# Ledger of designs, part 96: designed miniproteins, single chains, continued (4)

Each design is a single chain, and the fold is of that chain. pLDDT is the mean over its residues in the fold that is shown.

## One batch from the design tools (miniprotein)

Design m15547
Fold by ESMFold2-Fast:
Structure m15547 (fold): chain A 83 residues (1-83)
Amino acid sequence: MEAILLAVAGEIAFVAGDYELALENLRRAVEVAAKAGDAETLREIAEVAERMARKAEEEGDLEAAARFRELAEEARRRAEELE
């Protein structure tokens, strides 16, 4: 499950405080899941990204929070298009 492994890598990067690496891994996870036709994984990625956006906002990184929210919206949109 390529997309799930990328999402896990994104979560590890996020916990380590590397928001750029977290975003890159989650964006790659979205692309892989979308190409695989995996709406369920896309929805899971959206939930992860939304949670990360909230945490980034709590830390005062409003720019990172906005980017994670954009990613969550993209993942949900991609999931809807597959259904």
Scores: mean pLDDT 83

Design m15548
Fold by ESMFold2-Fast:
Order: C-alpha cells, then sequence, then structure tokens
Structure m15548 (fold): chain A 65 residues (1-65)
C-alpha cells in the first residue's frame, strides 16, 4: 500500500539521519491511514531524534480506540 511505502521511505530517511524527511514521510502515511501504528511510532521516534520531544510525545498518543 502507499502508506506502507511511505513508512519504508521514512525508516530509510531515519537510518540516513534525515529526520526532517522522515517526519514528512510518516506524516504523509498518517494522512492515508491515521491509525497506522508503525507510522505513529516512526513519527514519534523521528521527532525525538530531531530534538522535538514534546511533538514526539504527542505523536505517540493513540489516535482512536
Amino acid sequence: SEADELVRQGQAARAAGDYDRAIELYRKALEIDPDYEKAILGLSAALAAAGRHGEAAAAGKPLSD
């Protein structure tokens, strides 16, 4: 799926240290599937790695039950 492809690209960007690109890719994945756990966790991790700890904590919060 497109969301899966975006998450894979986000993971690659994180591995390369490109946290801004990773954040963009994970956010795009969440626009397609807002409950996509891997994208939520990836976004949180990328934000934390970028030093945006408040945003990382918010991103890791469940979107719905």
Scores: mean pLDDT 77

Design m15549
Fold by ESMFold2-Fast:
Structure m15549 (fold): chain A 85 residues (1-85)
Amino acid sequence: MEEEKKKLVEEARKLIEEASRALQNGDYQKAKELAEKAVNLAREAGDIELTARAYYLLSQAYFNLGDEEKAEEYMKKAREALKKA
């Protein structure tokens, strides 16, 4: 379990970095797909910070794709994930 969690965290971080670069390059569909995968891996790993970052990127991808409702939904999820303290 511990080694598996570490691998999930490492893969989620790589996907978050790739999603960020895709957003900067205007590849919004790619950013969405990478961010969605990052959310799933971060959640499986139980990493609150990575989950919030992935939701934030997913929100930005949806906003740039013209889906303002989903952008707002995922931004809310990102903020809720960070409400630990």
Scores: mean pLDDT 85

Design m15550
Fold by ESMFold2-Fast:
Structure m15550 (fold): chain A 95 residues (1-95)
Amino acid sequence: SMEEHRERFLELAEKISKTLKELRDAQRAGDEEKVQKYKEKLISLTEELARLAREVGVDEAAREFQKAIEYLKKGDFEKAEVELSRGLRILREAL
């Protein structure tokens, strides 16, 4: 249902917000092991958002999440956050 998709979106958005903070903290500390851990977690959460976006027919959001994943894999965290924020905004407005 739309309600269940909205609840799942809010849960994923919260987890992403926390993981972004942990990633930034790890980068500032120079903790390469934690950077890798939180990068992988952020990719996984973003893949779940892309699946949700496709399930609800918001292909534009799914494309932005896919761009974010590609930037995360390249280690371009600033560009990843921009695309992730765009995808989150688009999906939130559609739900």
Scores: mean pLDDT 90

Design m15551
Fold by ESMFold2-Fast:
Formats: sequence, C-alpha cells, structure tokens
Structure m15551 (fold): chain A 119 residues (1-119)
Amino acid sequence: EPPSAETLEALRLAREAARALAEGDAERAAELAEKALEAGAKAPRSSEAESAIILAGLVLAAAHVLLGDLAAAEEAERRTSEILGRPVELDVRDATPEQLREAARDIAALLDADLARAA
C-alpha cells in the first residue's frame, strides 16, 4: 500500500528539516519540522507516519536546543507525544551541537531511505 500524500509530505518536510539542522540552520530546521509535524498529524496512522512524526519532533527539539530555547524543546516533545497519543522522550538537551548535527545527518539518511522505499 503506497503511503498517503500527507505521509509523503511529512517525510519530505522532516528530511528537509534534518538537512537544515545538519547544515547548522536551526531556525529553518524548526520551521520545516513544525510543518512536518502538522502533515504527520493529518496523515492516516501508519508506521511511516509515526516515523515521520518522531523524527520531525526530534529535529524540532534539537533545533530549539541549538537556539538555546529549552522551553520550546520541551514543548516539541509534548506536541510530538500528543500527536502520537503516547509519551515520547526525545532526550536532546544533554547533546552537544556537534552530536545534534551528526544525529540530523543520520535522520536525513533514514528519511532518504524511507522515501526511496515509497517510490
């Protein structure tokens, strides 16, 4: 079964957010990750949609940590948990900027693989 249009949009936006974060553009990463979460929330619940939501939430929380806004990072975790209907711990606040950028590169690669499988 091919993913819904909303699922594909969430995956693409999450990937763009992860790439922006890997490049050090935390403000753009947060903007794109918020759009990815909105698309994921509208998508039919599937493993692909859950993956997009979790990875978008991780990028959003990490972007806010890089911007020095720990309250916004906590809000990103809360919003991700609310969309999924279960508690999710994103655990990004103790990571270094280098670790967050490395994680963003890994997330972008995972989303590339998910999108390639959907094609």
Scores: mean pLDDT 84

Design m15552
Fold by ESMFold2-Fast:
Structure m15552 (fold): chain A 55 residues (1-55)
Amino acid sequence: MEELREKIEEGGRRNAEFLAARLEARGLPELAEEVRRGMLETGRALARYMEKLLS
């Protein structure tokens, strides 16, 4: 998880686009929109996404 966080923070915009597409495919369009908006909570959004994937 920390490795993903670092990649998201450093490559934010591009990784946000990648994650948004994955979230939409997963059926989580609201999270995809939040990621695209470029919220400062990008790392937190990713953590919530991982939590939903594991549940």
Scores: mean pLDDT 65

Design m15553
Fold by ESMFold2-Fast:
Structure m15553 (fold): chain A 78 residues (1-78)
Amino acid sequence: MEENEKTAEEAAEFLEKALETESETEANKKAREYLDEIAETGTGETAEEALGAMQEAYERYEEKKKKEEEEKKKLLEE
């Protein structure tokens, strides 16, 4: 369980960094390659946990982006 937690955390950080440094399309491609490697060399359970962590990281990224857009929109009206 703890090893799976570490792998999931690494998957989340990998996606977050990719989304910050690459386009969304490239980040998704890299995330798929990362998950494919986990599925090929690890267990299906590990891949499922990594996918869940990546989805949570993507949700955090979208929330941050949404807040930034809302703040930017408010600034444009001042």
Scores: mean pLDDT 71

Design m15554
Fold by ESMFold2-Fast:
Structure m15554 (fold): chain A 55 residues (1-55)
Amino acid sequence: SVRERIEEIVERGIKEGKSPEEILDEVLRLAVEEGLSLEEMLELYTEVANRIAAA
């Protein structure tokens, strides 16, 4: 699923030491390409940003 792919991007980015900006950019780009709604993208962006901040 799109959500699983996004979670993999986040986990891999954190493990590889990518910046939060790079991880969020990759996640947002994938979400747009996969056709998520604006509401879904906003919720996902917030969730991902919180996960990165907690790592």
Scores: mean pLDDT 79

Design m15555
Fold by ESMFold2-Fast:
Formats: sequence, structure tokens, C-alpha cells
Structure m15555 (fold): chain A 100 residues (1-100)
Amino acid sequence: MTPQQLLDEIALLIKSTVEGIKRGVLTEEEIEEIIEDLVSLLRQLGVKDEAAIEALKEAIRNNESLSTLLDELNRATGLSLSMAQFYERAERARERLANA
């Protein structure tokens, strides 16, 4: 996976998790499995800031807003993604998975 594809999958995973929690369709076990997948993708992307990874994990567990999760993702990655760029990345990953 390229770094751009990893970031696209991270965006989709965060977006889908927030939507799933909001709809009440995710169990606590499923949320923890998603967090483990997210950490794996972040590590593949080269994120080494363990404190930033833990902050993002806790924000997901605490059902924080997508805006808060994007802020934590930007801190962990050193990026400055806008909400529009985040949604575009999530959509690219969704389209790629639909064609798999």
C-alpha cells in the first residue's frame, strides 16, 4: 500500500467508526478491533508518536466528534488535512474497496 492509500484507508476507518457508533451498530469488541486496525495502519504510515496514537485511540473510545478525531489524526501524522480533504480520502478508499 502506498502512503496515500494508507491515509485514505485511515480516513475511511475513522469515518465509518464514527458513523457506526452514532447508529449504535458497533459493539465494544468491534470498536477495539477497529482501533487495533487503525494503529496498524498508522504504524505502516510511519507514525512513531505513541502519545498521539494513544490520544486518537481514547478519542474514538470516548465517542468524540469527527472534527476532534481529525485534529488528533493531524497531530499524529504531522499533516493539516481539512474536513473536505478527509472526506475525499475516505470516499477514495470506499470506492477502492467496492472494486476489490
Scores: mean pLDDT 85

Design m15556
Fold by ESMFold2-Fast:
Structure m15556 (fold): chain A 92 residues (1-92)
Amino acid sequence: IQELKDELEALAQELQSQGFEVKVEVEGNKVKIEIVSKDVTKLTAAALTAIGLGLDGFKVEVKIEGDKLTIEIEAPTEEQALEAALTVLRSL
């Protein structure tokens, strides 16, 4: 789990270096991701990836407000929530 958290933080920092504003908050089996970018195509890709996770049995909430995307994921386990968050960020 710590390795997944470390990978998630590293990926978020890498995306920040590419011009994204990325914030990830983890609370047990729940993860909240906030992404701000003027690249609407990439925000759309991340949103669709998150929606796909919801179809696979995760509880997912997606909200787009202009250039800000908020994704909340609740998975059966903390490990699955972290892997889901990584999947979303890797879609950028």
Scores: mean pLDDT 78

Design m15557
Fold by ESMFold2-Fast:
Structure m15557 (fold): chain A 100 residues (1-100)
Amino acid sequence: MEEKIKKAEELYRKGVAALMRGDYETAIKLFEEAIKLYEEAEGKDSPLVARAYTMLAEAYLLQGKIDEAIEWAKKALEIDPDNVYAREVLKRAEELKKKQ
């Protein structure tokens, strides 16, 4: 379990770095890999999974994939309803959806 969490954290940090440099496709892939390992280690309702779902939603939003951003932000909020960052990502994605 701990080894999976450590590997997931490495993938998550690499995903954040990819996101910061505008490499959204790499960020998405890294967050998806991190999510799989977090789910295997902690279960699908873990705060670590919610955090990774939030970052995946942000990456999709920045890539212009609005429907995917909404989906992943909602999944993060199902686990962690009080997550301010997930709410902000969802709000931004929904505003962009209305503009289309």
Scores: mean pLDDT 87

Design m15558
Fold by ESMFold2-Fast:
Structure m15558 (fold): chain A 55 residues (1-55)
Amino acid sequence: MSIEEKIKELEKKLDELARNFDDEGIKQVYTELAKLYKEIGDEKRAKLYEALSKL
């Protein structure tokens, strides 16, 4: 799976978790998104998602 496809799947997962008000699940997905964005060199988005995971 490409990193782009993985990010897309995580965005889809966020939508499901948001509908269920699963704050802990949402934080986990933010952590994974931060790691993926760091991997592709998008430091700005990586920092954003890392901060969101620390809510």
Scores: mean pLDDT 79

Design m15559
Fold by ESMFold2-Fast:
Structure m15559 (fold): chain A 76 residues (1-76)
Amino acid sequence: MNEELIAHLERLIALLESLLPDLSPEQQKLAEEIIELLRKAIEALRAGDWEKFYEIAKEIEKKLEEFAKLLKEELA
């Protein structure tokens, strides 16, 4: 079960890394921050540290909202 979630997060990292060359500098910086948080979330999951995972997940959610806002502003 945790392995499936970890694989999903690893796929999200790969997707974001593949998009980096096509992003603006501001979007790239935020995407890099999200990638780092996703890596930390995977480490917490592998360690069985659910409390740390939930803390990191909240940070990821906030950064994803910021990223979506930047994408909307650049596309509009």
Scores: mean pLDDT 81

Design m15560
Fold by ESMFold2-Fast:
Structure m15560 (fold): chain A 60 residues (1-60)
Amino acid sequence: GAADKVTAVYDYTARSATELTLKAGDVLTVLAEVDADFLLATSLVTGATGLVPAAVVRPV
């Protein structure tokens, strides 16, 4: 599927240690859909893995 990578469309500040802080334009590799609201992803900018809100990313 074409959903392996997403781009952050907004800046997002992590709300917990399990979440990633993102900048608009950051590209991430999606590892899993945790639920309807969150993805588990690895940032290609920082190399960190964590939860990201699905609402702040879009498929590349």
Scores: mean pLDDT 80

Design m15561
Fold by ESMFold2-Fast:
Structure m15561 (fold): chain A 60 residues (1-60)
Amino acid sequence: MKIYVGSKSGEVLTEDEALEKVENLVLEELNIKRDKPLSDEERQELFRKWHQKMLEELQE
Protein backbone atom coordinates (compact mmCIF):
# COMPACT_ATOMS: atom_id res chain seq x y z
CA MET A 1 0.00 0.00 0.00
CA LYS A 2 1.39 3.40 -0.99
CA ILE A 3 1.79 6.18 1.58
CA TYR A 4 0.81 9.76 0.74
CA VAL A 5 1.86 12.84 2.68
CA GLY A 6 -0.27 15.97 2.96
CA SER A 7 1.94 18.85 1.85
CA LYS A 8 0.22 21.49 4.01
CA SER A 9 -0.36 19.48 7.20
CA GLY A 10 2.45 16.92 6.98
CA GLU A 11 -0.18 14.24 7.50
CA VAL A 12 0.83 10.72 6.46
CA LEU A 13 -1.93 8.74 4.76
CA THR A 14 -2.21 5.36 3.09
CA GLU A 15 -3.82 5.20 -0.38
CA ASP A 16 -7.14 4.06 1.09
CA GLU A 17 -7.03 6.73 3.82
CA ALA A 18 -6.29 9.45 1.24
CA LEU A 19 -9.25 8.36 -0.90
CA GLU A 20 -11.55 8.24 2.15
CA LYS A 21 -10.40 11.70 3.26
CA VAL A 22 -11.13 13.16 -0.18
CA GLU A 23 -14.56 11.46 -0.16
CA ASN A 24 -15.33 12.94 3.27
CA LEU A 25 -14.15 16.43 2.24
CA VAL A 26 -16.42 16.42 -0.82
CA LEU A 27 -19.41 15.26 1.23
CA GLU A 28 -18.71 17.85 3.95
CA GLU A 29 -18.39 20.69 1.42
CA LEU A 30 -21.73 19.72 -0.14
CA ASN A 31 -23.30 19.39 3.34
CA ILE A 32 -24.86 16.06 2.45
CA LYS A 33 -24.75 12.46 3.62
CA ARG A 34 -24.74 9.46 1.30
CA ASP A 35 -26.62 6.23 1.93
CA LYS A 36 -23.82 4.24 0.26
CA PRO A 37 -20.07 4.64 -0.30
CA LEU A 38 -18.54 5.99 -3.50
CA SER A 39 -17.75 3.54 -6.30
CA ASP A 40 -14.14 2.70 -7.14
CA GLU A 41 -14.37 4.87 -10.26
CA GLU A 42 -15.70 7.85 -8.26
CA ARG A 43 -12.95 7.39 -5.66
CA GLN A 44 -10.27 7.28 -8.35
CA GLU A 45 -11.64 10.50 -9.89
CA LEU A 46 -11.69 12.26 -6.49
CA PHE A 47 -8.15 11.04 -5.76
CA ARG A 48 -6.90 12.46 -9.07
CA LYS A 49 -8.58 15.81 -8.36
CA TRP A 50 -7.12 15.86 -4.82
CA HIS A 51 -3.63 15.08 -6.16
CA GLN A 52 -3.98 17.83 -8.77
CA LYS A 53 -5.04 20.37 -6.12
CA MET A 54 -2.09 19.38 -3.91
CA LEU A 55 0.34 19.99 -6.78
CA GLU A 56 -1.26 23.39 -7.50
CA GLU A 57 -1.05 24.42 -3.83
CA LEU A 58 2.67 23.58 -3.77
CA GLN A 59 3.30 26.05 -6.62
CA GLU A 60 0.60 28.67 -5.90
Scores: mean pLDDT 59

Design m15562
Fold by ESMFold2-Fast:
Structure m15562 (fold): chain A 73 residues (1-73)
Amino acid sequence: GLEELAAGMALAGGGETIPASAVLAAATANAGGEEGGRQAAAAGGVPDTGEASAEAAGRALAAGIRLGGGTVE
């Protein structure tokens, strides 16, 4: 949810230099919806197997949002 996105933003926002690969990952996860949602749901159901994947997805989404605000000027 939004709390996970905020946490991911804090983790990804340590520096303003967010790579294009992180934006692409975030855009792909958000645009795909189903694939990203399935991975997140699976990770949430089995935290031992999906903790790292869920956190990485959150960071990628946060990076995409940060770039949307930081790269326009």
Scores: mean pLDDT 44

Design m15563
Fold by ESMFold2-Fast:
Formats: C-alpha cells, sequence, structure tokens
Structure m15563 (fold): chain A 84 residues (1-84)
C-alpha cells in the first residue's frame, strides 16, 4: 500500500464529512479515521472492515440515513486505496 495515496483519499473523506460533524462528535470521527489509517498501515483487512462498519454507523447516526449510499461509496474507495 502507498500511504500517501491512502492519506489523500482519507483527507478527501475528512473534507467531505468533517464540516458536517457537530463539534461534540469531532473527536469520535477523528479517532475512527485514525483507526482506519492504522489498520491500513498494518495491512489488517479484518480490523479495517470492522472500523469501516463502525464509521458508517457513526456517520449515519450523526448525519442521517439519507447519506448511507454516499458513505458506502466513500468507504469502498478508501478500502480500494488501502488494499486494491
Amino acid sequence: MNLEAFDAVLDRLRARYGPKIPPEHQAEFDALLDRLREAARNGDKEAFVKTAQELAQFLVKVLGEEHVEEIRRDLVELYRAAFG
């Protein structure tokens, strides 16, 4: 995996959702992204998928179910950047 390419996709995800996350939930959002980056760095597909599911649930809870397809597409892109 190229961490620079992965970090570019991760930063795009931060830019898309970060401004939509209330300040009180920003620390949880950042922690989930950091866990995804660590799983990607370690080549841990199982940890990555589990954390991606947690991030999807978090984002749906915070932003609403109308964002579910957008979130799913972004997480697939992030997985491809890590392991594709």
Scores: mean pLDDT 84

Design m15564
Fold by ESMFold2-Fast:
Structure m15564 (fold): chain A 71 residues (1-71)
Amino acid sequence: MTLELDASNPTRSSTRLYLELGLSPEVAREIEEILREAAETGDAEKAEKEINKLLREKGGREDVEVKVIVK
């Protein structure tokens, strides 16, 4: 399953993952922080790798791939 996250709205994107994947609030908060950093730096690839690693290691979701969009 592939999910697209917009780094321009970190709270909305992290909330969507929380609801769709049943993540803990702590994991959702970490994702929000990563997306906020991506919006500041423009580094979508770094954010995408960090979120996918976080979902695998702490979210228990190895079946999910996240794609990050930064303008």
Scores: mean pLDDT 78

Design m15565
Fold by ESMFold2-Fast:
Structure m15565 (fold): chain A 103 residues (1-103)
Amino acid sequence: VEEERQRRELIIKVIAMIMGLDLNNPEDMEKARELAGVAPASPEGAMKLFGISRKTVETIIALIDYINSHSIEELKNASVAELTKVPGIDEELAKKIKELLAE
């Protein structure tokens, strides 16, 4: 339960970063939470509702799958190079993910 919550929180923060949202703004973080649920359930709906490209939705879905397929410990131990193997994650985003995982 705690690890599932940590993975979900990480997913929401990374989605906010992909979207260029302010992680300190509650309205922006609520938007990121909504997108985290809508994107895998309805990729087309996510594109329409949030005004994002198909490539952005595919990146979000790939990220959700990757994070949910690994433990928090495995994610903390993953290198920047390993994270960039996820479709749509560049080196800058991978570094930010590593910073979020460092506490």
Scores: mean pLDDT 80

Design m15566
Fold by ESMFold2-Fast:
Structure m15566 (fold): chain A 86 residues (1-86)
Amino acid sequence: MTVIIIGRGLDDEQKQIILDGARGMESSGAKVEVTIEGDTVVVRAEGANYAGIMTALAAGVEVEMRGARVESRVEGDTITITVESG
């Protein structure tokens, strides 16, 4: 599956959580691309297995506990996690 994480308005701790999630997905065998622009982080992970998907969802929960709004959508073979903070 493909996992996309789009984070906007992120503080430094929320950015670090998302980046740690991206590293976890890469370590589980996904091809990960990360783009950082100010307080915005976009992660695209292709070929995510069950461990990679669970890592992404755990990162979503952790940023929500730190004040972000998190929404997840599944469209075909793609899971999109949108994180809005501020």
Scores: mean pLDDT 86

Design m15567
Fold by ESMFold2-Fast:
Formats: C-alpha cells, structure tokens, sequence
Structure m15567 (fold): chain A 59 residues (1-59)
C-alpha cells in the first residue's frame, strides 16, 4: 500500500463520514510512509478525524 493509496482512502472515508476509518488510514500513512509528501496532511487529518470519531461514534 502506497502513501498515495492511503491518502486517497482516507479522503474517501472522510467524505463518506467514516471518521474512524479515515483516521486509521491517515495513521497508517504516518507509520508506514513518514517521508511521504502527504505526512503533514495525514498527521493533521489523523488528529481531526480521531477527535470527530470519538464524538460521533461512542465506545
């Protein structure tokens, strides 16, 4: 799985309102591709999507 595939999957999940899945894709990008040009976007989005998931999808 490439960084481009992960960022596209994250954006698609975000657009669908699946914030938990979006956060997981962005976190995977950060851990697998830390030198990617998408790293900064993925870091910011992982934090935002994780926060939204915690509010909208209770444990």
Amino acid sequence: TSAEELVEAGRAAEAAGDYLAAAEYYLRLITMHPDSPYYEEALAKAQEMGRRARELYPE
Scores: mean pLDDT 77

Design m15568
Fold by ESMFold2-Fast:
Structure m15568 (fold): chain A 60 residues (1-60)
Amino acid sequence: SEVERSLREAAERGSATAQARLAEILAEQGKYEEAAKWARKAAELDPRYKPLAEEMEKLA
């Protein structure tokens, strides 16, 4: 979708917020491995996303 594409572009440019949002959307689609990857990148930029990364990694 266009929304996912826009989030992916922002995430690739280093937006932690976009990386976290992309992870949530991917998880809703059942793409847990990719969701965990993006959640982890968000957590590395901003530790507030560490719980999200840990949760996504458990589902992967």
Scores: mean pLDDT 85

Design m15569
Fold by ESMFold2-Fast:
Structure m15569 (fold): chain A 73 residues (1-73)
Amino acid sequence: SKEIEELEERIEEIEEEIEKLEEKIKELEEQLKKNPDDEKLKEELKRLKLEKGILEGVRDLLIGVLNLLKSKL
């Protein structure tokens, strides 16, 4: 089904965005270890972790929808 294929593509796009955020988070966490009082790094990390959490929630929702669509076939 084209609908299943499109949903799988959207899930892949979100997973790629999550991976990019994980890489950035790791880099900033390593920078923060060197500069533990850097407030800008702490705020950026908090922002990226929140963004990652939102994307993970969206991914999980889309996977749930995908599973429901596959169960109809």
Scores: mean pLDDT 87

Design m15571
Fold by ESMFold2-Fast:
Structure m15571 (fold): chain A 55 residues (1-55)
Amino acid sequence: SADEAAIKAALLELASKYLDEEQLAEFRKLLEESLDKAIEYMAQLNQEMLKKKKA
């Protein structure tokens, strides 16, 4: 679907601002498998960062 492709493209652009090259490559692979998995990966990374950055 055109809508799904547009959403995936927008998420990749957004992710490129917050993820490094290696994380972005993994996010792209997950997007190819399913949108939900890619979103969960982003959420997991944010959660791990929050746990490690206390100061």
Scores: mean pLDDT 75

Design m15572
Fold by ESMFold2-Fast:
Structure m15572 (fold): chain A 78 residues (1-78)
Amino acid sequence: MEAVEKAIEALKNGDKEAASRALDETVRQADELEKQGKYKEAYNLYSEAALVARRLGDTERANELDQKALEAMKKYLE
């Protein structure tokens, strides 16, 4: 959560390098939550990370993160 907030703030300030680093941290946090079976929390972070990636212009990464979010939500609902 804190890492994604840093990514959004960096985007607002035009600091794409800081936003990219915070995005990487957010993805790592989401991956760790998924490993812990916290699928709803992982879904939320992957979804926010996808938004940040899209705003950075990385459409391919945004689509990958959207897919990871959907997979986490599917696992949560099972």
Scores: mean pLDDT 84

Design m15573
Fold by ESMFold2-Fast:
Structure m15573 (fold): chain A 58 residues (1-58)
Amino acid sequence: SAVEKAIELLRKDPSLAPAAVKLLEETGDPELIERGRRALALLRADPSRVDEAIALLE
């Protein structure tokens, strides 16, 4: 799923968060898009919080 691919990108490299959000935007699901944007905002503030960002998508 797009969620699983987004999570894999974040586990590989938190700097790929914009690409992960783009995958979620392509689903057209407003809830997933909102979660992805929150994860991106969190990682932009603190890249060390990648586990918290992934939890937002699960």
Scores: mean pLDDT 82

Design m15574
Fold by ESMFold2-Fast:
Order: C-alpha cells, then sequence, then structure tokens
Structure m15574 (fold): chain A 57 residues (1-57)
C-alpha cells in the first residue's frame, strides 16, 4: 500500500470540498495512517472518497 499516494489523493479530495488547510492536513494524516475512526467522523462525501482511495490501492 502506497501511503504517500493515499495521503496525496485524500488531500486533493479535501481541497475539492473546500476544507481549511488545517482540516486538509488532518484528513491526509488520517488517510495515510489508515485511521478508520477518524475517517468515520468525516462528512459523508469525503468519507466515501477516502475509503474508495484506500480500497482502490
Amino acid sequence: VDRDFVARAARMAAKALGLSPEQTDAVAEAARNGDLEAIASFPAPLRQAVLDIIASE
């Protein structure tokens, strides 16, 4: 699993949804670490995007 790829893709998804830089960094870190609890707390569109990225790789 390419954790750097997952983190970059999650960061792009967060930016597309208009999240702040701080929120975008938190999303990228959670995705990189596979933190499912943190991911579950995201808004539904972002949560689905991040889970799809993880599942695709």
Scores: mean pLDDT 78

Design m15575
Fold by ESMFold2-Fast:
Structure m15575 (fold): chain A 65 residues (1-65)
Amino acid sequence: KKEELEKMLKEADDSTKASYYIGLAKVYLEEGKYDEAIRYFEKALEIDPNNPIAKELLEKARKMK
């Protein structure tokens, strides 16, 4: 279990994981699913707290709610 998670983390850079969550959040934002968009932007910010795109779009999603 832990070895499998470590392998996945080893193959996925933090930048890649943050980009993945931002991409998912953007899709939800475009679909009007603001709660899901907020969750994925928050996950991206857990990995990259200084990401300006995630911060801007998170605020936008919160305002659209």
Scores: mean pLDDT 75

Design m15576
Fold by ESMFold2-Fast:
Order: structure tokens, then sequence, then C-alpha cells
Structure m15576 (fold): chain A 61 residues (1-61)
């Protein structure tokens, strides 16, 4: 699905340390209805916990 495509891209961006790019893909996930997972990932990023953000996306995929 397009949501899974964006989730994979967000995860890859986070693994590369590109928080801005990850945020763009999370916003696209929210537009497509994946609001809960996108907001959980965004909160983990805001708290500086990139490992948790990546884990949330991995468990979603």
Amino acid sequence: SKIEEYAKKAKKALEEGNVLEAGEYLALMKVLGATEVAEKVAKAIEEGNLEEAIKILEEFL
C-alpha cells in the first residue's frame, strides 16, 4: 500500500539520521489515514528517541 511505502521511506530516513525527510513521510502517512502510528513515531522523534521511532515503524510494517 502507499502507506507502507511511506512508512518504509520514513524508517530509512530515520536510520540515515534525516529527521526532516522522515517528518515529510509521516505527514503523508497521516493524510492517508495512518494517523495513530505517524503521531507515535513523531512523538518518539520529538523526545529524541530515534531507536523507538524506528521500532514503531518496523512493528507497523
Scores: mean pLDDT 87

Design m15577
Fold by ESMFold2-Fast:
Structure m15577 (fold): chain A 64 residues (1-64)
Amino acid sequence: ELAELLELINKAQTDPSLQKVIGEKNARFLEFTIKYEELLASGKSPKEAYAEVLQWMEESRARA
């Protein structure tokens, strides 16, 4: 529900433990975001950039 969602967002922003967990996940998300933005900067459309990021995710999973 909206009120519970807002509480979770506020908790995540102010709770150091949640911020630490988010920070670790955020490193992976930032890698995806940087890749996506780099593809956009190279002239790809958002749809094309997103598709290539998904392919990069698949390759990353296969490499792991």
Scores: mean pLDDT 65

Design m15578
Fold by ESMFold2-Fast:
Structure m15578 (fold): chain A 73 residues (1-73)
Amino acid sequence: MERARELLREAAEAALAGDAERVDALLAELKPLFEEDPETLELLREAMKEVAEALVARGELSEEEAREALAAL
């Protein structure tokens, strides 16, 4: 759980910085943790919500795109 939170935080920071390759790498490390602990999906949902809200506030993501991204989780 703690490792998943750390990886999610790093992925959120990378996403806000626009580093797509780093985001992809960190999410790949999170995938086996989702299989090991389903509660990690709640952490991902919360982290993605924070990132989506920040990107919407910056004008880099629409509210509709944010809703679709969160619904896909």
Scores: mean pLDDT 70

Design m15579
Fold by ESMFold2-Fast:
Structure m15579 (fold): chain A 86 residues (1-86)
Amino acid sequence: SEEERKALLKAQAQDLVDRIRRLAEETGSPLAERAYQLAVEALKKLDEMSVEEGLRTLARLQNLVHLLETGAPDEEIEKALAELEK
């Protein structure tokens, strides 16, 4: 069902938000801290989203975690943050 898929998306998004939080705590990076704040806001909005919008949000969170974990350039992280803000 759509409700079951939304619950799964929220659980997966929560895990990604928790990973961003740990990265911010470990690195002290201002970009990682901003990423955490925006990721929390994205997670809150998942309840109001369609499954399709939720999947796009999950993909954006996954990309952001990847960029932060691999030490991508600040410009690439800032672009990912802008996409997450919609």
Scores: mean pLDDT 85

Design m15580
Fold by ESMFold2-Fast:
Structure m15580 (fold): chain A 88 residues (1-88)
Amino acid sequence: EAEELLEKAEKLLEEAAETGDKEKAKEGYELLRKAIEIAGGDPEILLKAAEIVGEAMIKKIEKAGGDVEAARKFVEAQLEELRKALKA
């Protein structure tokens, strides 16, 4: 169930990043939050959720004509810190 919610959230957040649809973004983040709640803090679900948010952020920056390379470096650095935190 949590994994299914993550897949739906990923699609909605990807579409929202592509189109600028605020309602899809809101729905995607709500599904993401529900997946995390259902998973009870499962590190695999938390990492997947963070990856989904990171990719959506990179896509928004790309669509805005921003620095995609800088955005990806930032997202990867944050994901690495999260991986370390969940491992400890």
Scores: mean pLDDT 80

Design m15581
Fold by ESMFold2-Fast:
Structure m15581 (fold): chain A 64 residues (1-64)
Amino acid sequence: SILEKVHEYFQKNLYSSLTREQKQAVLEALKLIKEGKYDEAIKLLRDAGLDDLADFVEKLVKES
């Protein structure tokens, strides 16, 4: 699922480089993705400065 892929990406590629606030933004975005609110999740990630992760989510939504 999109949720599983985003969570795995976060753990493998980003976790060690994120601020506490960015980690909270990722957790909130994962909740939005679970609810099908992809546009809200993408905006939240971009607002948190996580553009690479936001681009990844956008690509997964487009490919699904």
Scores: mean pLDDT 78

Design m15582
Fold by ESMFold2-Fast:
Structure m15582 (fold): chain A 105 residues (1-105)
Amino acid sequence: SVDEQLDEQIRQYQGAADDIFAEAVARAKSEEDAKKIEELREEFNKEVEKILNDESLSPEEKFKLFKELSDKVIKELGKIDPETAADFEALRKLFFKKLEEILAS
């Protein structure tokens, strides 16, 4: 179903994003930056699980909330680690194309 395909792609994005966060934390130049990146990682993962577990949301509503979440995280990352924000933006572009194709089918 469209719901199953959308949820699977969101889970794949979550996994790839978590790897980007983990590498960013490991290479952080200060403990303060590492903490801020880890807090964004935790917030992102928590909000993704909330979206995925909300059975009341349509595929279109899930995609809208996921876009809003991704945009917020990229903006906050850009203030701390612009390189990681760019990596996340590249991931976002790749997966959003896939999600749009699923919703158009």
Scores: mean pLDDT 85

Design m15583
Fold by ESMFold2-Fast:
Structure m15583 (fold): chain A 72 residues (1-72)
Amino acid sequence: VENDIEKAVEIAKQRPVVFITRSGTDAKRLEEAGAINAGSTFYYMSEDERQALIDKAKSTGLPLLLVGSGSR
């Protein structure tokens, strides 16, 4: 489920988070709030690297937020 950008920014200010978004404007706001952008880098990773990133994020307790109006 995708999160509202405003809510995602609030979460990012409270704790380290990883996010994926299609919006460059939203990505910049989240990065400025201290969040880690996995969007474009994530898409350029191999499947093994993506799985390793997701698994590592879960093991370290970092939330993974989907942000952006990504639908058909």
Scores: mean pLDDT 65

